Designed miniproteins, single chains, continued (5). Designs and how they scored, part 52

Each design is a single chain, and the fold is of that chain. pLDDT is the mean over its residues in the fold that is shown.

## One batch from the design tools (miniprotein)

Design m17914
Fold by ESMFold2-Fast:
Structure m17914 (fold): chain A 69 residues (1-69)
Amino acid sequence: SKEEKFKELKELLKKDIEELRKEAESEEELKFIKELEEKLKKAKTIEELIEISIEIGIYKLKRAVEKST
């Protein structure tokens, strides 16, 4: 069901955000992660969860590029 898919995706995103929090090395990273946590808590639709997932993906990619420089 759509409700079950929402719960599963939300739980996966919670785990991803917690991992990002543990890996955060700067105040800017912690602030961004806190904003993601707040968005996730307020999210009520699968579409909102997808948006958060995209933001996490972009953040991970940006961090990977910065570490390679």
Scores: mean pLDDT 82

Design m17915
Fold by ESMFold2-Fast:
Structure m17915 (fold): chain A 74 residues (1-74)
Amino acid sequence: AAPLEEDEIARMLAEAAGVPVELVRLLLRTVRGDEAALAEVARLTGDPSFSPARAAEFLGAAADRLVAAREAAA
């Protein structure tokens, strides 16, 4: 997808999860196999065992929260 669309999705997910958009961007890159992003998330969380699976789980929970919020606003 275009970077602009991904940036907007990252911003919406960050708002729904109550976390910085930069963290969501790192999690998206981690899920895509970016080893540098995985290392940075592990450093920021203090968890050297952090994995792409944990990043996907967090993003899935944030997406569910975003969908619920948008349905409540409609």
Scores: mean pLDDT 77

Design m17916
Fold by ESMFold2-Fast:
Parts: C-alpha cells; sequence; structure tokens
Structure m17916 (fold): chain A 60 residues (1-60)
C-alpha cells in the first residue's frame, strides 16, 4: 500500500498531467520525483496525476 496524504489547500490545474484537489482530499502517493512533484491517486475520484509535494501532508 502507498503512503496516504491529505490535501492542505484547494488545488486547480489547467494541465492534463496534473490533478485538481479540494482541501481535505486524501491521496495515495504512487511515485516521487526530483523536482518536488509527486504522482498521486485521489481516493475520492480514482484519478491520477502530478501535484507539488508541498501542497499535501503525510497521514501518520
Amino acid sequence: AGDLYEALFDVQSDRSDELSLKKGDIVEVLAKFEDGFVKVKSLKTGKEGLIPKSLIKKLS
């Protein structure tokens, strides 16, 4: 199982490779990248995409 994270802010994306989130949405981290982006899967929608790691917080 991947690590679970919570969105700290509403995130809007105009890019097809990036994910839009609402504050409080739970995501699973699938991959981490060098430039501070992570590939995540939204547990609410099942959609995958890239998001800046700084916008999410790891759940313990």
Scores: mean pLDDT 77

Design m17917
Fold by ESMFold2-Fast:
Structure m17917 (fold): chain A 71 residues (1-71)
Amino acid sequence: SSLREELLRAIGEILAAIGDIFDAELRLKRAEEAGDEEEIERARRELEEARRRLEEARRRFEEIVEELEEL
């Protein structure tokens, strides 16, 4: 596979993770306003997972950029 295609995939994963973070933050805010402790816990876990995926995708993006710079 081309490094260009891997780079675009990594960018797509970063954008998807950012979207998941935004959705989880909105869900958390709504759950907090409603006082729904079960939804608060669920939204917090989803937010933590989405932030973890963003960090993984960011690291992969950096690795691909480093490899492109070495070419």
Scores: mean pLDDT 87

Design m17918
Fold by ESMFold2-Fast:
Structure m17918 (fold): chain A 88 residues (1-88)
Amino acid sequence: MAEEHLRLAEEHLREAERAAREGDVEKALRHAREAIRHAEAAIAADPSLRERAFAIQERALRVMIEAEPDPEMAAVIAGVLSAIQKSR
């Protein structure tokens, strides 16, 4: 259900932010991707959750940008973040 996807997105975001603070790049990136996936599923199921889901996606993408060791990949992720911000 839409609210369950949003809850899972928030849980994965918390784990991503924790892993980033601990320097666990692979874990931070994995949980950030899961947070984005669940946030997108929430919007698809209930578009009224768009604002809350976008806030989670922005935070998850920031974790990915900060954790990403490849500057070219970090630039691609920053482009995705910019696109989401322009959609709000």
Scores: mean pLDDT 85

Design m17919
Fold by ESMFold2-Fast:
Structure m17919 (fold): chain A 61 residues (1-61)
Amino acid sequence: DMARIEELRKRAKELKKRGEELGDKEAVELAEKAIKYADQGNLDMAEAMVEAAEILNDEKE
């Protein structure tokens, strides 16, 4: 499912950028892992990492 992979990559890249702006190193690392899992086709893990990064960024906001 190429469209879903690209969507997860896009979300992960935005979350990484936001984490960098907030100084949230853990969120940045999770977003980077999400990109790697998406590249591997592991969409469940990619989604889990995206959601975790989003939660950490929300905590810092």
Scores: mean pLDDT 81

Design m17920
Fold by ESMFold2-Fast:
Structure m17920 (fold): chain A 75 residues (1-75)
Amino acid sequence: SAEEYNKKGVELLAQGKLEEAKELFEKAIELDPDYAKAWGNLAVVLRALGKDEEAAKYGARVPAGTWVEAVAPAP
């Protein structure tokens, strides 16, 4: 499911496997284009990869206030 791909993508992000995480978030979006968390997480991984233009493009599809699981907690 889209949720399963998103969960695995977040796990790979935590491991520093940015390209693999990107592919899983893209798969989540392919299965459910309305799964806003996957759009947000894809934007986060793209920024981490230095792909700011792509990150802005995908981030524009995320509604204001959508929770993204790839956000680091601030102490």
Scores: mean pLDDT 72

Design m17921
Fold by ESMFold2-Fast:
Structure m17921 (fold): chain A 65 residues (1-65)
Amino acid sequence: SHAEIGAAVAAASPTAEQAGAGGAVGAGDFMGNRYSLRAGRAGLESGTAEGGAAAGIAGFMDGAK
């Protein structure tokens, strides 16, 4: 619940544009990898590694509270 609230706040915060861009990029990559539907799952894991900062921010917000 706390992490969920933090994620929602992050999405609605000044980072909303960046979150939207990230979502659009993710969707575009998924569409681009239509030849490898399984790559979509692997891409999610890779995207998490590259964008792990978002998960770190959620934890930071919870810790800062």
Scores: mean pLDDT 45

Design m17922
Fold by ESMFold2-Fast:
Parts: structure tokens; C-alpha cells; sequence
Structure m17922 (fold): chain A 60 residues (1-60)
């Protein structure tokens, strides 16, 4: 995976962990990994650039 995609995936994982913690949910590392990859793939399929996805995460 490209370094930019790895950094973006890490940001998505942190966002998922934060959301789950605020909701009082427990999620496994495997579930976080799968969901983060799905989010990244969906955004890329929608034609979003890595920069656009990163900005959306940072603004959230």
C-alpha cells in the first residue's frame, strides 16, 4: 500500500475507534481494519482523491 494510503487508513481507524468509544461499543481490531478499508475503497470508487478524503476526515 502506498504511504499516503497507509496514513489515511490510520486516520480512518482512529475516527472509528473514537466513534465506537463515544457510543460505548466494543469493536475488535479486525472489525476496525475491515470497516476502515471499506470506507477508503468506497471513497476511491466515488472518485475522491486521497487529498479530498484526508481533508474530509480532518474537517470531521
Amino acid sequence: MKKEEEELLKLIKEAIKKQAKEEGRTVTDEEIEELAKAILEDAKEAGASIEQIKKAIEES
Scores: mean pLDDT 74

Design m17923
Fold by ESMFold2-Fast:
Structure m17923 (fold): chain A 77 residues (1-77)
Amino acid sequence: MMKERREEALKLLEEAGKALEAGDYEKAKELAEEAARLAEEDPRLKAQALLGVALAYKKMGDEEKAKELYEKAKEVL
């Protein structure tokens, strides 16, 4: 169960990274949010996913949401 969620989260983060490179920040945000949900019991992976969401918001110009997510990532480590 935990291993399967981790594998799914890692695949979603890989796809989120591709979306960020393509400039599809909304898709990158959605993929990273799903990865964070699946990584609920993996603090390091959850933090990585939250940072991915934060980066997507920053790229979209939403500095306040990006800052909130950076702080959340810091709290789960």
Scores: mean pLDDT 82

Design m17924
Fold by ESMFold2-Fast:
Structure m17924 (fold): chain A 59 residues (1-59)
Amino acid sequence: MEIYRATEDYEAKSELELSLKKGDLLELLARLGNHYAVVRNLKTGEVGIVPLSVLEPVE
């Protein structure tokens, strides 16, 4: 399972996007090109699209 962390708060701009709080842990489900990803929030179980720029990998 590839896990990422939200580096900042993010507010969804559409129904396809996911809102994040800084420090949220996210499972990467798919990459959408170089700028976006489909993720699952491990706290809420919500799935949506987020910018890769607000994510960092967790080792």
Scores: mean pLDDT 84

Design m17925
Fold by ESMFold2-Fast:
Structure m17925 (fold): chain A 75 residues (1-75)
Amino acid sequence: MKLKGENVLGLSAILATHGYLDGKPVNGVLDEDFAAALNRAIADHGLDVGELTPDSPEEKVRAALEALSRVPTPA
């Protein structure tokens, strides 16, 4: 499982772009802070992706990346 791979890095970049990381480093690791930020983004945008935790499977991380990549960048 590649929880430190491109999908996690992609999610980190999207979360940073949308302001959910609030100056936290983009490190490509799915930790508790990252999962909390991701769950806020999912809830705020009403995405059909279940809650993520640091122990979530790669398939769920990929689904979140695909869903969040469709959200337009805030002005």
Scores: mean pLDDT 69

Design m17926
Fold by ESMFold2-Fast:
Structure m17926 (fold): chain A 73 residues (1-73)
Amino acid sequence: MRAEELIEEAEEKIREAEKAYEEGDLEKAEKLYEEALRLAVEAERLTDDLELQVRASMLAMKAAVGIRIIKKE
């Protein structure tokens, strides 16, 4: 399942980004959030399953918010 695989990768990248942010590595956190955003957006485009679309949209929002917070600091 391609969309499910992308969602799992995006979730993992967000976890890594959150950890990097807590450790003060803003450059690494931003890069990981940007990668998670790309994966989540692609997953949303590939699936017509409502549950997967909702999960992908939530991940994309989390990643976008993370990027915005880092760029404002």
Scores: mean pLDDT 84

Design m17927
Fold by ESMFold2-Fast:
Structure m17927 (fold): chain A 58 residues (1-58)
Amino acid sequence: MMSEEAEKARVIAELGRRAAETLTPEQREDFLKRIIELVSKGKTPEEIRAELEAFLAA
């Protein structure tokens, strides 16, 4: 994936897969809200990855 939008989609798909394996339905709802917040604020793929990995690790 070469565009920034495609890179964001790849990061979200990768971390979303890990969330589906690890989180409860309630936690997944919070995870989706975090994704929407980060994307709506125009965060970079690196920022999105860091925030979502911190969410999954905590």
Scores: mean pLDDT 80

Design m17928
Fold by ESMFold2-Fast:
Structure m17928 (fold): chain A 58 residues (1-58)
Amino acid sequence: SLEEQERLEKYKEILKKMDDATRESVREALSQPPVTEEQRRDREILRKAMEEIEKEKK
């Protein structure tokens, strides 16, 4: 939980520095099925970070 929160904030910081094209390619990668449990968790956190940024931008 705490570790997930810190990872979420880090991803949000990184995503804010990316241009729209780079974020779109990350989003496309997230639509592919994960191959490991660790990748699944990481993708969920990254997806949540992208959703939060999009919600703030409206």
Scores: mean pLDDT 73

Design m17929
Fold by ESMFold2-Fast:
Order: structure tokens, then sequence, then C-alpha cells
Structure m17929 (fold): chain A 73 residues (1-73)
């Protein structure tokens, strides 16, 4: 039950972070700025996965949120 609660918490944190990252990307006016932001989150995600897989999953949701904004252009 604790393990299941932890997974649900990470999933919720990921959804919230993904929405926030998408809103941040939408506020950027240039493709260059949006791509730089996506790369920054990607690099942070890769580093996080090596030390904390749960943090990596949250950052992955952020990357997905930004990529969704880029796809809708």
Amino acid sequence: SEEKKKKEKIKKEGKEFGKKAAEEAKSMKTLEDQLAFAKKLWDEMVKAYKEDKDKGEVLKAGVQGVMDVLRER
C-alpha cells in the first residue's frame, strides 16, 4: 500500500509539473526559446534518472508537456 501511494504521488506530481512546464513553454514567443527549454528539461531528466528515478519520472512529464506544445505549433 505504501508503494502504491508513492506511485500515485509521483504520478500526480508529474501531471502538475507537466502542466506547469507546458504553460511556461506556451508563454515563450520563439521556437528557439521553446526548444532551449525542452533541452534543459531533457538534460535535467537524464541526470535525475541516474540518482532518483521518481524525480526522473516527474521531469519526464515536464518534457512531455513541452513537447506537446511544440507538436501543436
Scores: mean pLDDT 83

Design m17930
Fold by ESMFold2-Fast:
Structure m17930 (fold): chain A 57 residues (1-57)
Amino acid sequence: MENLEKQKKLFEEAERLAQELRDVYRARGADPEVTVPKPATEEDIEQMRAAIAALRA
């Protein structure tokens, strides 16, 4: 049942990254609609990190 614990951690990380995305968009004067995927995957987390990095460039 380790899959449930992994999913919890992935979801928590995705929620944290979604909040960072919203903060970056707000700093740029945008009103973001950022949804956390269910279930969250490592690929989703990588995509969110890439989006944050691109917005900070």
Scores: mean pLDDT 74

Design m17931
Fold by ESMFold2-Fast:
Structure m17931 (fold): chain A 82 residues (1-82)
Amino acid sequence: SMEELYERAKELVRRAKELAMEVLKIAPKEEIPRAIALLLRTIGLEFDAELAYKRKDIEELEKVIRELEELLREIEELKKSL
């Protein structure tokens, strides 16, 4: 359902924010700009998910979920490299 997709998107946003904050705590000075960029992208996808939900755009919401899953992988990869 649309509600289940939106709850999934919110959970992915929550996890991405938590992980990005953990990265910011351990990042060397040189990696801080990259960590900030990932956090800003998470915030942008949070707005995209809310907008898709308000518009009842299932296709866009599924796209945002895929982008959030990709972003989580990028943040996890950065954390492992630090």
Scores: mean pLDDT 89

Design m17932
Fold by ESMFold2-Fast:
Structure m17932 (fold): chain A 70 residues (1-70)
Amino acid sequence: MHEKELKLLEEAIKKTTDPGVKRQLETSVELAREALEQKNFASADQYLDAGLNLLSSVDPEKAKELEKIR
């Protein structure tokens, strides 16, 4: 399940034109991937939640897709 969430966030990053928002989304994805490698699923969920909250303010359609697969 986490891999699908990461993929949707990465797709959103590619479409994001604001460099500040793009950087924050990239950081959330990087931290989530590191947490998953450490099998720290609670931290991975927190980073994915942060990315989803940021995404909902700039691209509500993509945020809705992420919400459906959680």
Scores: mean pLDDT 75

Design m17933
Fold by ESMFold2-Fast:
Formats: structure tokens, C-alpha cells, sequence
Structure m17933 (fold): chain A 74 residues (1-74)
């Protein structure tokens, strides 16, 4: 619903500054909320290929971020 999409966007906006500060938990939470938003937008538009591509990009970005943090800790 439009209300759910608005609520998810608000949660993403709140967490984004923490994610930008390299807070891994905040980054994981933003990624999860983005996946939920993609699922709702796919349900509204029917564009499954776009949804799958967007989720792949999020997964790749999170993997790169985890590797970056490992290098900082090593």
C-alpha cells in the first residue's frame, strides 16, 4: 500500500545517516528495508526483472561493505 511504502521510505531516511557513518547494523537494516520496498513496488508495477536487478545490486553493495569492514579490522 502507499502507506507502507511511505513508512518504509521514512525508516530508510532515518537510518541513512548511520549507514553513511559505517554503522554495519544500520547498513544491514537499510538494505532489508530497501528489499521490502522493492517487493512492494514489484507488486504494484509487475516489473519482476527490475526488482531482481535492484536486489542483486543491494546484495553486491552489502558484500563489498562487509569486505571493506573486514579489511579495516584486519
Amino acid sequence: SDAEIAALRAQIAELTPKAQALDLEAQERVSELLRQLIDLEEAATGNKQLAERQKRIIDEQMELQREFIKELEG
Scores: mean pLDDT 77

Design m17934
Fold by ESMFold2-Fast:
Structure m17934 (fold): chain A 71 residues (1-71)
Amino acid sequence: SERTEKLIQRLKEEYERIKALIDAGKVDEALQRFRDFLRKVYEEMKKLTPEEQKKLKKAVGEAVDDFFARL
């Protein structure tokens, strides 16, 4: 849905900010923000249908994989 696509886009923008912290060597701050990011994802999932949740989970999984690859 358009709502889910806009949510994924906002979360990608938030993840880009977290990625910038890693690139700046601020790993502890990046870890804290990534934890908050995952909490936000969980809160947003409660508002979504099962099909929308699958799309969100896929996008978040890609961000999680990228995050650990950068550590």
Scores: mean pLDDT 84

Design m17935
Fold by ESMFold2-Fast:
Structure m17935 (fold): chain A 60 residues (1-60)
Amino acid sequence: SIEDEATELAEKLSENKEAAKKAKEVREELIRKANEDPSMTREEMLEELIKKLKEILEKS
């Protein structure tokens, strides 16, 4: 599932301190955005999170 993919990416990134910090910042930003925009679905938020986490992983 999309949630499982996000969890697996987060676990891989947690092994790198800098990547883990960036992942936390991205997650916090998306949570803030979702709270401020009631039209944003949980699925859309998770898709954006996965995209951002993949970008961090590629640079790590």
Scores: mean pLDDT 77

Design m17936
Fold by ESMFold2-Fast:
Structure m17936 (fold): chain A 65 residues (1-65)
Amino acid sequence: SKEDLVKKARELLEKARKALEQGDYETAFNLAIEAMKLAKQAGDEELVLEASRLATEAYRKILAK
């Protein structure tokens, strides 16, 4: 269901935030991208934007080392 997709996306986004805080930028990026895909499938535009921002932040950290 849409609700199940949103719950799963939020769980992945929470894990992505924790990975980012711990300096695991690759894991944070991959989890945020997965959360964004599920949020898009659910039609939750706010959650898509939130996940996209986290993915961008993580990717910038990867490129900067």
Scores: mean pLDDT 88

Design m17937
Fold by ESMFold2-Fast:
Structure m17937 (fold): chain A 79 residues (1-79)
Amino acid sequence: AWEAFEELGKKAEELGKLEEAAKYYEEAAKEAEKEGNYEKAAEYYEKAAELYEKLGKYEKAEELRKKAKEAKEKAKKAK
């Protein structure tokens, strides 16, 4: 399921639709997290945060970086 959002995010990014791309990567991260794929969740939260930062949405970028850090810790503990 998260793979569909990743594809949409990449396409939006290629088209220069950075806000749309950020939203798709955020949804990809949430789906990956629900599936227990914390490694991918961290990756997509980080990508979404970078895009929101480029858009000047620093508070949202910071929230997503915190989620990425949390997902990375869960990935380490999941073995």
Scores: mean pLDDT 82

Design m17938
Fold by ESMFold2-Fast:
Formats: structure tokens, C-alpha cells, sequence
Structure m17938 (fold): chain A 80 residues (1-80)
């Protein structure tokens, strides 16, 4: 599903941020946001905010935003 694919991409993005691979994280966050946009625009917006924070070099803000999006995606998957 789009939610499960977005979750996988978001979890990989969080790992990339933790490893210092900010460029990889930005690409993964963009793909995650695009994947979930039609299903949950709210979570897509959160992932886009995480991407913007990562592009600005604010890795800690990006990590927190991704962690929030991961929690939201997990909740949506569990309810369906």
C-alpha cells in the first residue's frame, strides 16, 4: 500500500539522517511525501517539512519531523 511504502521510505530517511547522509535522506523524504500525498496530505506535508529542514541543515528538526510522520503512518496502517 502507499502507506506501507511511505513508512518504509520514512524509516530509511530517518536512518540516513542518523548516519549523516543528508542528501540520501532528502531524496527519500521527497519520495515518501509524493507516495502518501493522495492518501494522507497531512502526513505528506509533515514529510515535506522534514525535507526542507534537512535541506537547511537542521538535522535535529528533520529527525523529529520524520519520527512524527513515522508514528502517524504506523497509526494509519494499524487502523486499516
Amino acid sequence: SALEEALKLAEEALRALEEGDVEKAIKLLQRAAETVRDVDPFTAHGLEEAREAAEEGDVETAKRAVETAIRQLRELIEKR
Scores: mean pLDDT 87

Design m17939
Fold by ESMFold2-Fast:
Parts: sequence; structure tokens; C-alpha cells
Structure m17939 (fold): chain A 63 residues (1-63)
Amino acid sequence: SAVEERIRRLVEERGRELGLDEESIEEAFELALGLLESGLGDESLVEGLVELAINAVLLGRRK
């Protein structure tokens, strides 16, 4: 879908800016999709979902 492709692009761009590896970028993408599918966000909240997913991956890397 268009929203899924937008999430993929934003996660890749933001992850690259933060120096995340490809595995962490993929984890963030999967988490962002899960949040969208769970109804916690809509298309207007895509940027917020991406930031939340990336921050969750960064915090979770400790274990």
C-alpha cells in the first residue's frame, strides 16, 4: 500500500541519519507496520509511528 511504502522510506531515511544498521531499520519498519495494523495510528500519524518504532528499537537493543 502507499502508506506501507511511505513508512518503509521514512524508516530507512531516519534510520540512516541515526546510523542504524540494516537489521535495526528492518525491526523498526516491522514495528511501525504492527502499530498501524493495531489501529494505534492512521495515515496522518505515519511520521509519529516511525519515530516511535525507531526509538523503541534503540531502547530495546540493550537486550
Scores: mean pLDDT 75

Design m17940
Fold by ESMFold2-Fast:
Structure m17940 (fold): chain A 62 residues (1-62)
Amino acid sequence: GKSLKELVLELIAEKLRLIGLEIELERAKKKGDEEKVKKLEEEIKELKKRIEELEKELEEAE
């Protein structure tokens, strides 16, 4: 299994990825790029789900 430090690093990496996607979503909305907005909203939804799962794993560790 992954160490506590590895889980923390993965969680940080995923949260940074989320921030990047949220910034891109706001840019896409301002440009009226409906296709990109839809794609980014789905990617953000999946990433938020993964972050929640990682946070649960971290809470259960030690």
Scores: mean pLDDT 83

Design m17942
Fold by ESMFold2-Fast:
Structure m17942 (fold): chain A 62 residues (1-62)
Amino acid sequence: MEERFREIERILTLYAMGLISPEEAKKRLLELGVDEETAEKMIEAVKQGKVSGELLREAAES
């Protein structure tokens, strides 16, 4: 569970740094078992500069 949270955070960090595309970030989140709606919200939050620990926890719990 903690490992999944760290992996989600890593994917979003790579996306925020411009190292992976939004499509690649979404694909990796889905592979971790994050639902599509939550994955899309996470990517949009990063894009808008509004990522929060609460949203990261929500993704990890999906």
Scores: mean pLDDT 74

Design m17943
Fold by ESMFold2-Fast:
Structure m17943 (fold): chain A 56 residues (1-56)
Amino acid sequence: SEKEEKQKKIQQLVSELTAESILAIAAEMEGDKKLAEEYRKKIEKLKEEIKKLEAE
């Protein structure tokens, strides 16, 4: 069903969000603020995509 497909997409995006969040924290801990900011920007893109799917 459309609901099941949407849930699978959201789960995939949440998994990607989690992975990018871990990488952002790791970069920050290593003192690479620029790399951490790049990961945080990817996180914001993923959040927007999840929000759009949830708003449907």
Scores: mean pLDDT 84

Design m17945
Fold by ESMFold2-Fast:
Structure m17945 (fold): chain A 77 residues (1-77)
Amino acid sequence: SMVEEAVGAALRAVGAAIDAELAARRGDREAAERAAREAEEAARRAEEAGEEGIAEAARKAAEKARYAAETGELPKS
């Protein structure tokens, strides 16, 4: 179902965001960038599934992953 597809994509986005944060913590900018791109791709798939609440959660995860990759820091919230 569309909901199952959206949930799967959102879980991938969250997992990738965690990977980006861990990579940023160890100073691995290349790994953080790859993880941020993976989170962004997963968030796009969640958006395409049409479940707005789930897509928003995935988008927020991708934003956190991108912030970690760009700054090498953890988001404060």
Scores: mean pLDDT 80

Design m17946
Fold by ESMFold2-Fast:
Structure m17946 (fold): chain A 91 residues (1-91)
Amino acid sequence: MPRVDLVRVRRRAPPEVAEEVERLLVEATLYVALGAIYKRQGDYKAAAEAYRKAAELYRRAAELLEPYDPEAAEAARRRAEALEREAEELE
């Protein structure tokens, strides 16, 4: 799955929306990285919590993107669903 194209988002969405989406996606990426680190260390509970936080952030980004970039919104939603399933399987 390709990354959300932030340059395209900045062109299609109002500046405040594009900035909020970028912030949410950066935070989500950090939680995904933390989840992967915890998973490698065998801390599956911490990994699941990190993946759920990332999924929540991707869902918020998808909601903001929907009126401006439906393709990016769908990509963010699919990513959130995958992270939720990963978190559920780890608990």
Scores: mean pLDDT 83

Design m17947
Fold by ESMFold2-Fast:
Structure m17947 (fold): chain A 65 residues (1-65)
Amino acid sequence: AAAAEAARRKAIEEGLKRAIETLIAEGKLTEKLKERMYKTVEASENPGDSGGVPAFEEEDDLIKK
């Protein structure tokens, strides 16, 4: 079910974020690597949900203005 998959994805994402945060606190990971890992997990866990459209491409405008 889509709802169960969304809940699982959120749980995995939160668990991964906590693990990465712990590794950063221990000095084993950098914030740059954290961001890349988050993006990789999100891309891998978001197939065919009509969300394959890159919604944040306009961040360039938001960040640089």
Scores: mean pLDDT 60

Design m17948
Fold by ESMFold2-Fast:
Structure m17948 (fold): chain A 87 residues (1-87)
Amino acid sequence: MIDELLEKAREALKKGNYEEAVKYFDEAIQAGRPAVEAGDVEALRKLAEAYTLKAIAFEKMGNEEEAQKYIDKANELYKKARELESK
């Protein structure tokens, strides 16, 4: 389900449907949260990717402040995934 939502979001982003892309990224983030909380490293990376792409959508919509917020969130999740992989 997460992968299907991410694919729909990427397709919307590619077509310039930024508001639609954000909605699918939000659904993917929500669907991925339980797996992330359970320590799933793949889910952490998928959520980080979703936040990165959501940030791109906001940047394309001219909302740099929201874009920066989601970049910071993505970086935090990527850092956590690397820490778990290194142990």
Scores: mean pLDDT 82

Design m17949
Fold by ESMFold2-Fast:
Structure m17949 (fold): chain A 99 residues (1-99)
Amino acid sequence: DELEDILKRGKEILKEMEEILEEMKKLLEENPELREFLEEAIKKIEELLKEAKELLKKLEEAVKNKDLEEAKKYLLELEILLGVIQLIYAVAKLLARKS
């Protein structure tokens, strides 16, 4: 069922975002010299995660209403937010590298 697969993917995206947030908090503990940057990055990820939670609720409603096009739209928006969070995390890891 395409709607069930979409909902499952939406939930997986949210979990991945939450895991990245926890890894960002670990980077902050390990890299006190980057505190200002990492605190702002964490705040941005927390804001994006809040938006993602609202999108997941809309996705769940679209699935309940059997609206495939609306469900696909919200899944795409969740994938975009995940991409932004992944980019923030990649930059944070690059800055935290010992070189």
Scores: mean pLDDT 89

Design m17950
Fold by ESMFold2-Fast:
Structure m17950 (fold): chain A 85 residues (1-85)
Amino acid sequence: MTPTQKAIIDAAIELIKKYGVANTTTRQIAKAAGVSQGTVYSHFRSKEELIEAALLAQLDRLKEEDPSLSEFTESLKAAVRAIAA
């Protein structure tokens, strides 16, 4: 994973935590990551792909960092399902 992809994923996770998936846009993610929206789309084909990648990356981090974040992990899984619907 490139430093740019990591920054985009980190920004997506933070915005989803604060505002939820429905209120998080690729434009807001790009701004929070310090990149252009075009740069986001060069790494992720859609908002749905970006959010899925961010949620899966956060699940992997949570498994390695702290099992007590299980409630957040369950919320993340629910968000992935919401994007897929």
Scores: mean pLDDT 73

Design m17951
Fold by ESMFold2-Fast:
Structure m17951 (fold): chain A 101 residues (1-101)
Amino acid sequence: MEAEYYLIKGDYEKAIKEAEKRLAENPDDVRAHIILARAYLKMGDYEKAIEYAEKALKVGDTPEAHYILGEAYLKMGDVEKAKEYFKKAKELGNPRAEEML
């Protein structure tokens, strides 16, 4: 909650510190990895955003992690890789996505 609050208000440094604290208590906290990935994405550190989103996928397969990977690759100019991750995000978030696409 607190890490997500800081992320929403644009305090990315505090969001990172709170998410790191959550990972110290539970290294498999998927949400904490997603908060770190999102904070680094917003700060323009696309390599770290990718790193933490991939770590989130390793502990839990979530549509949010695929979406962050898509955004990071799009910002880096890799449009085809971004499209692949956005497709995976839709497939995980909606089991009917393939029928609609």
Scores: mean pLDDT 79

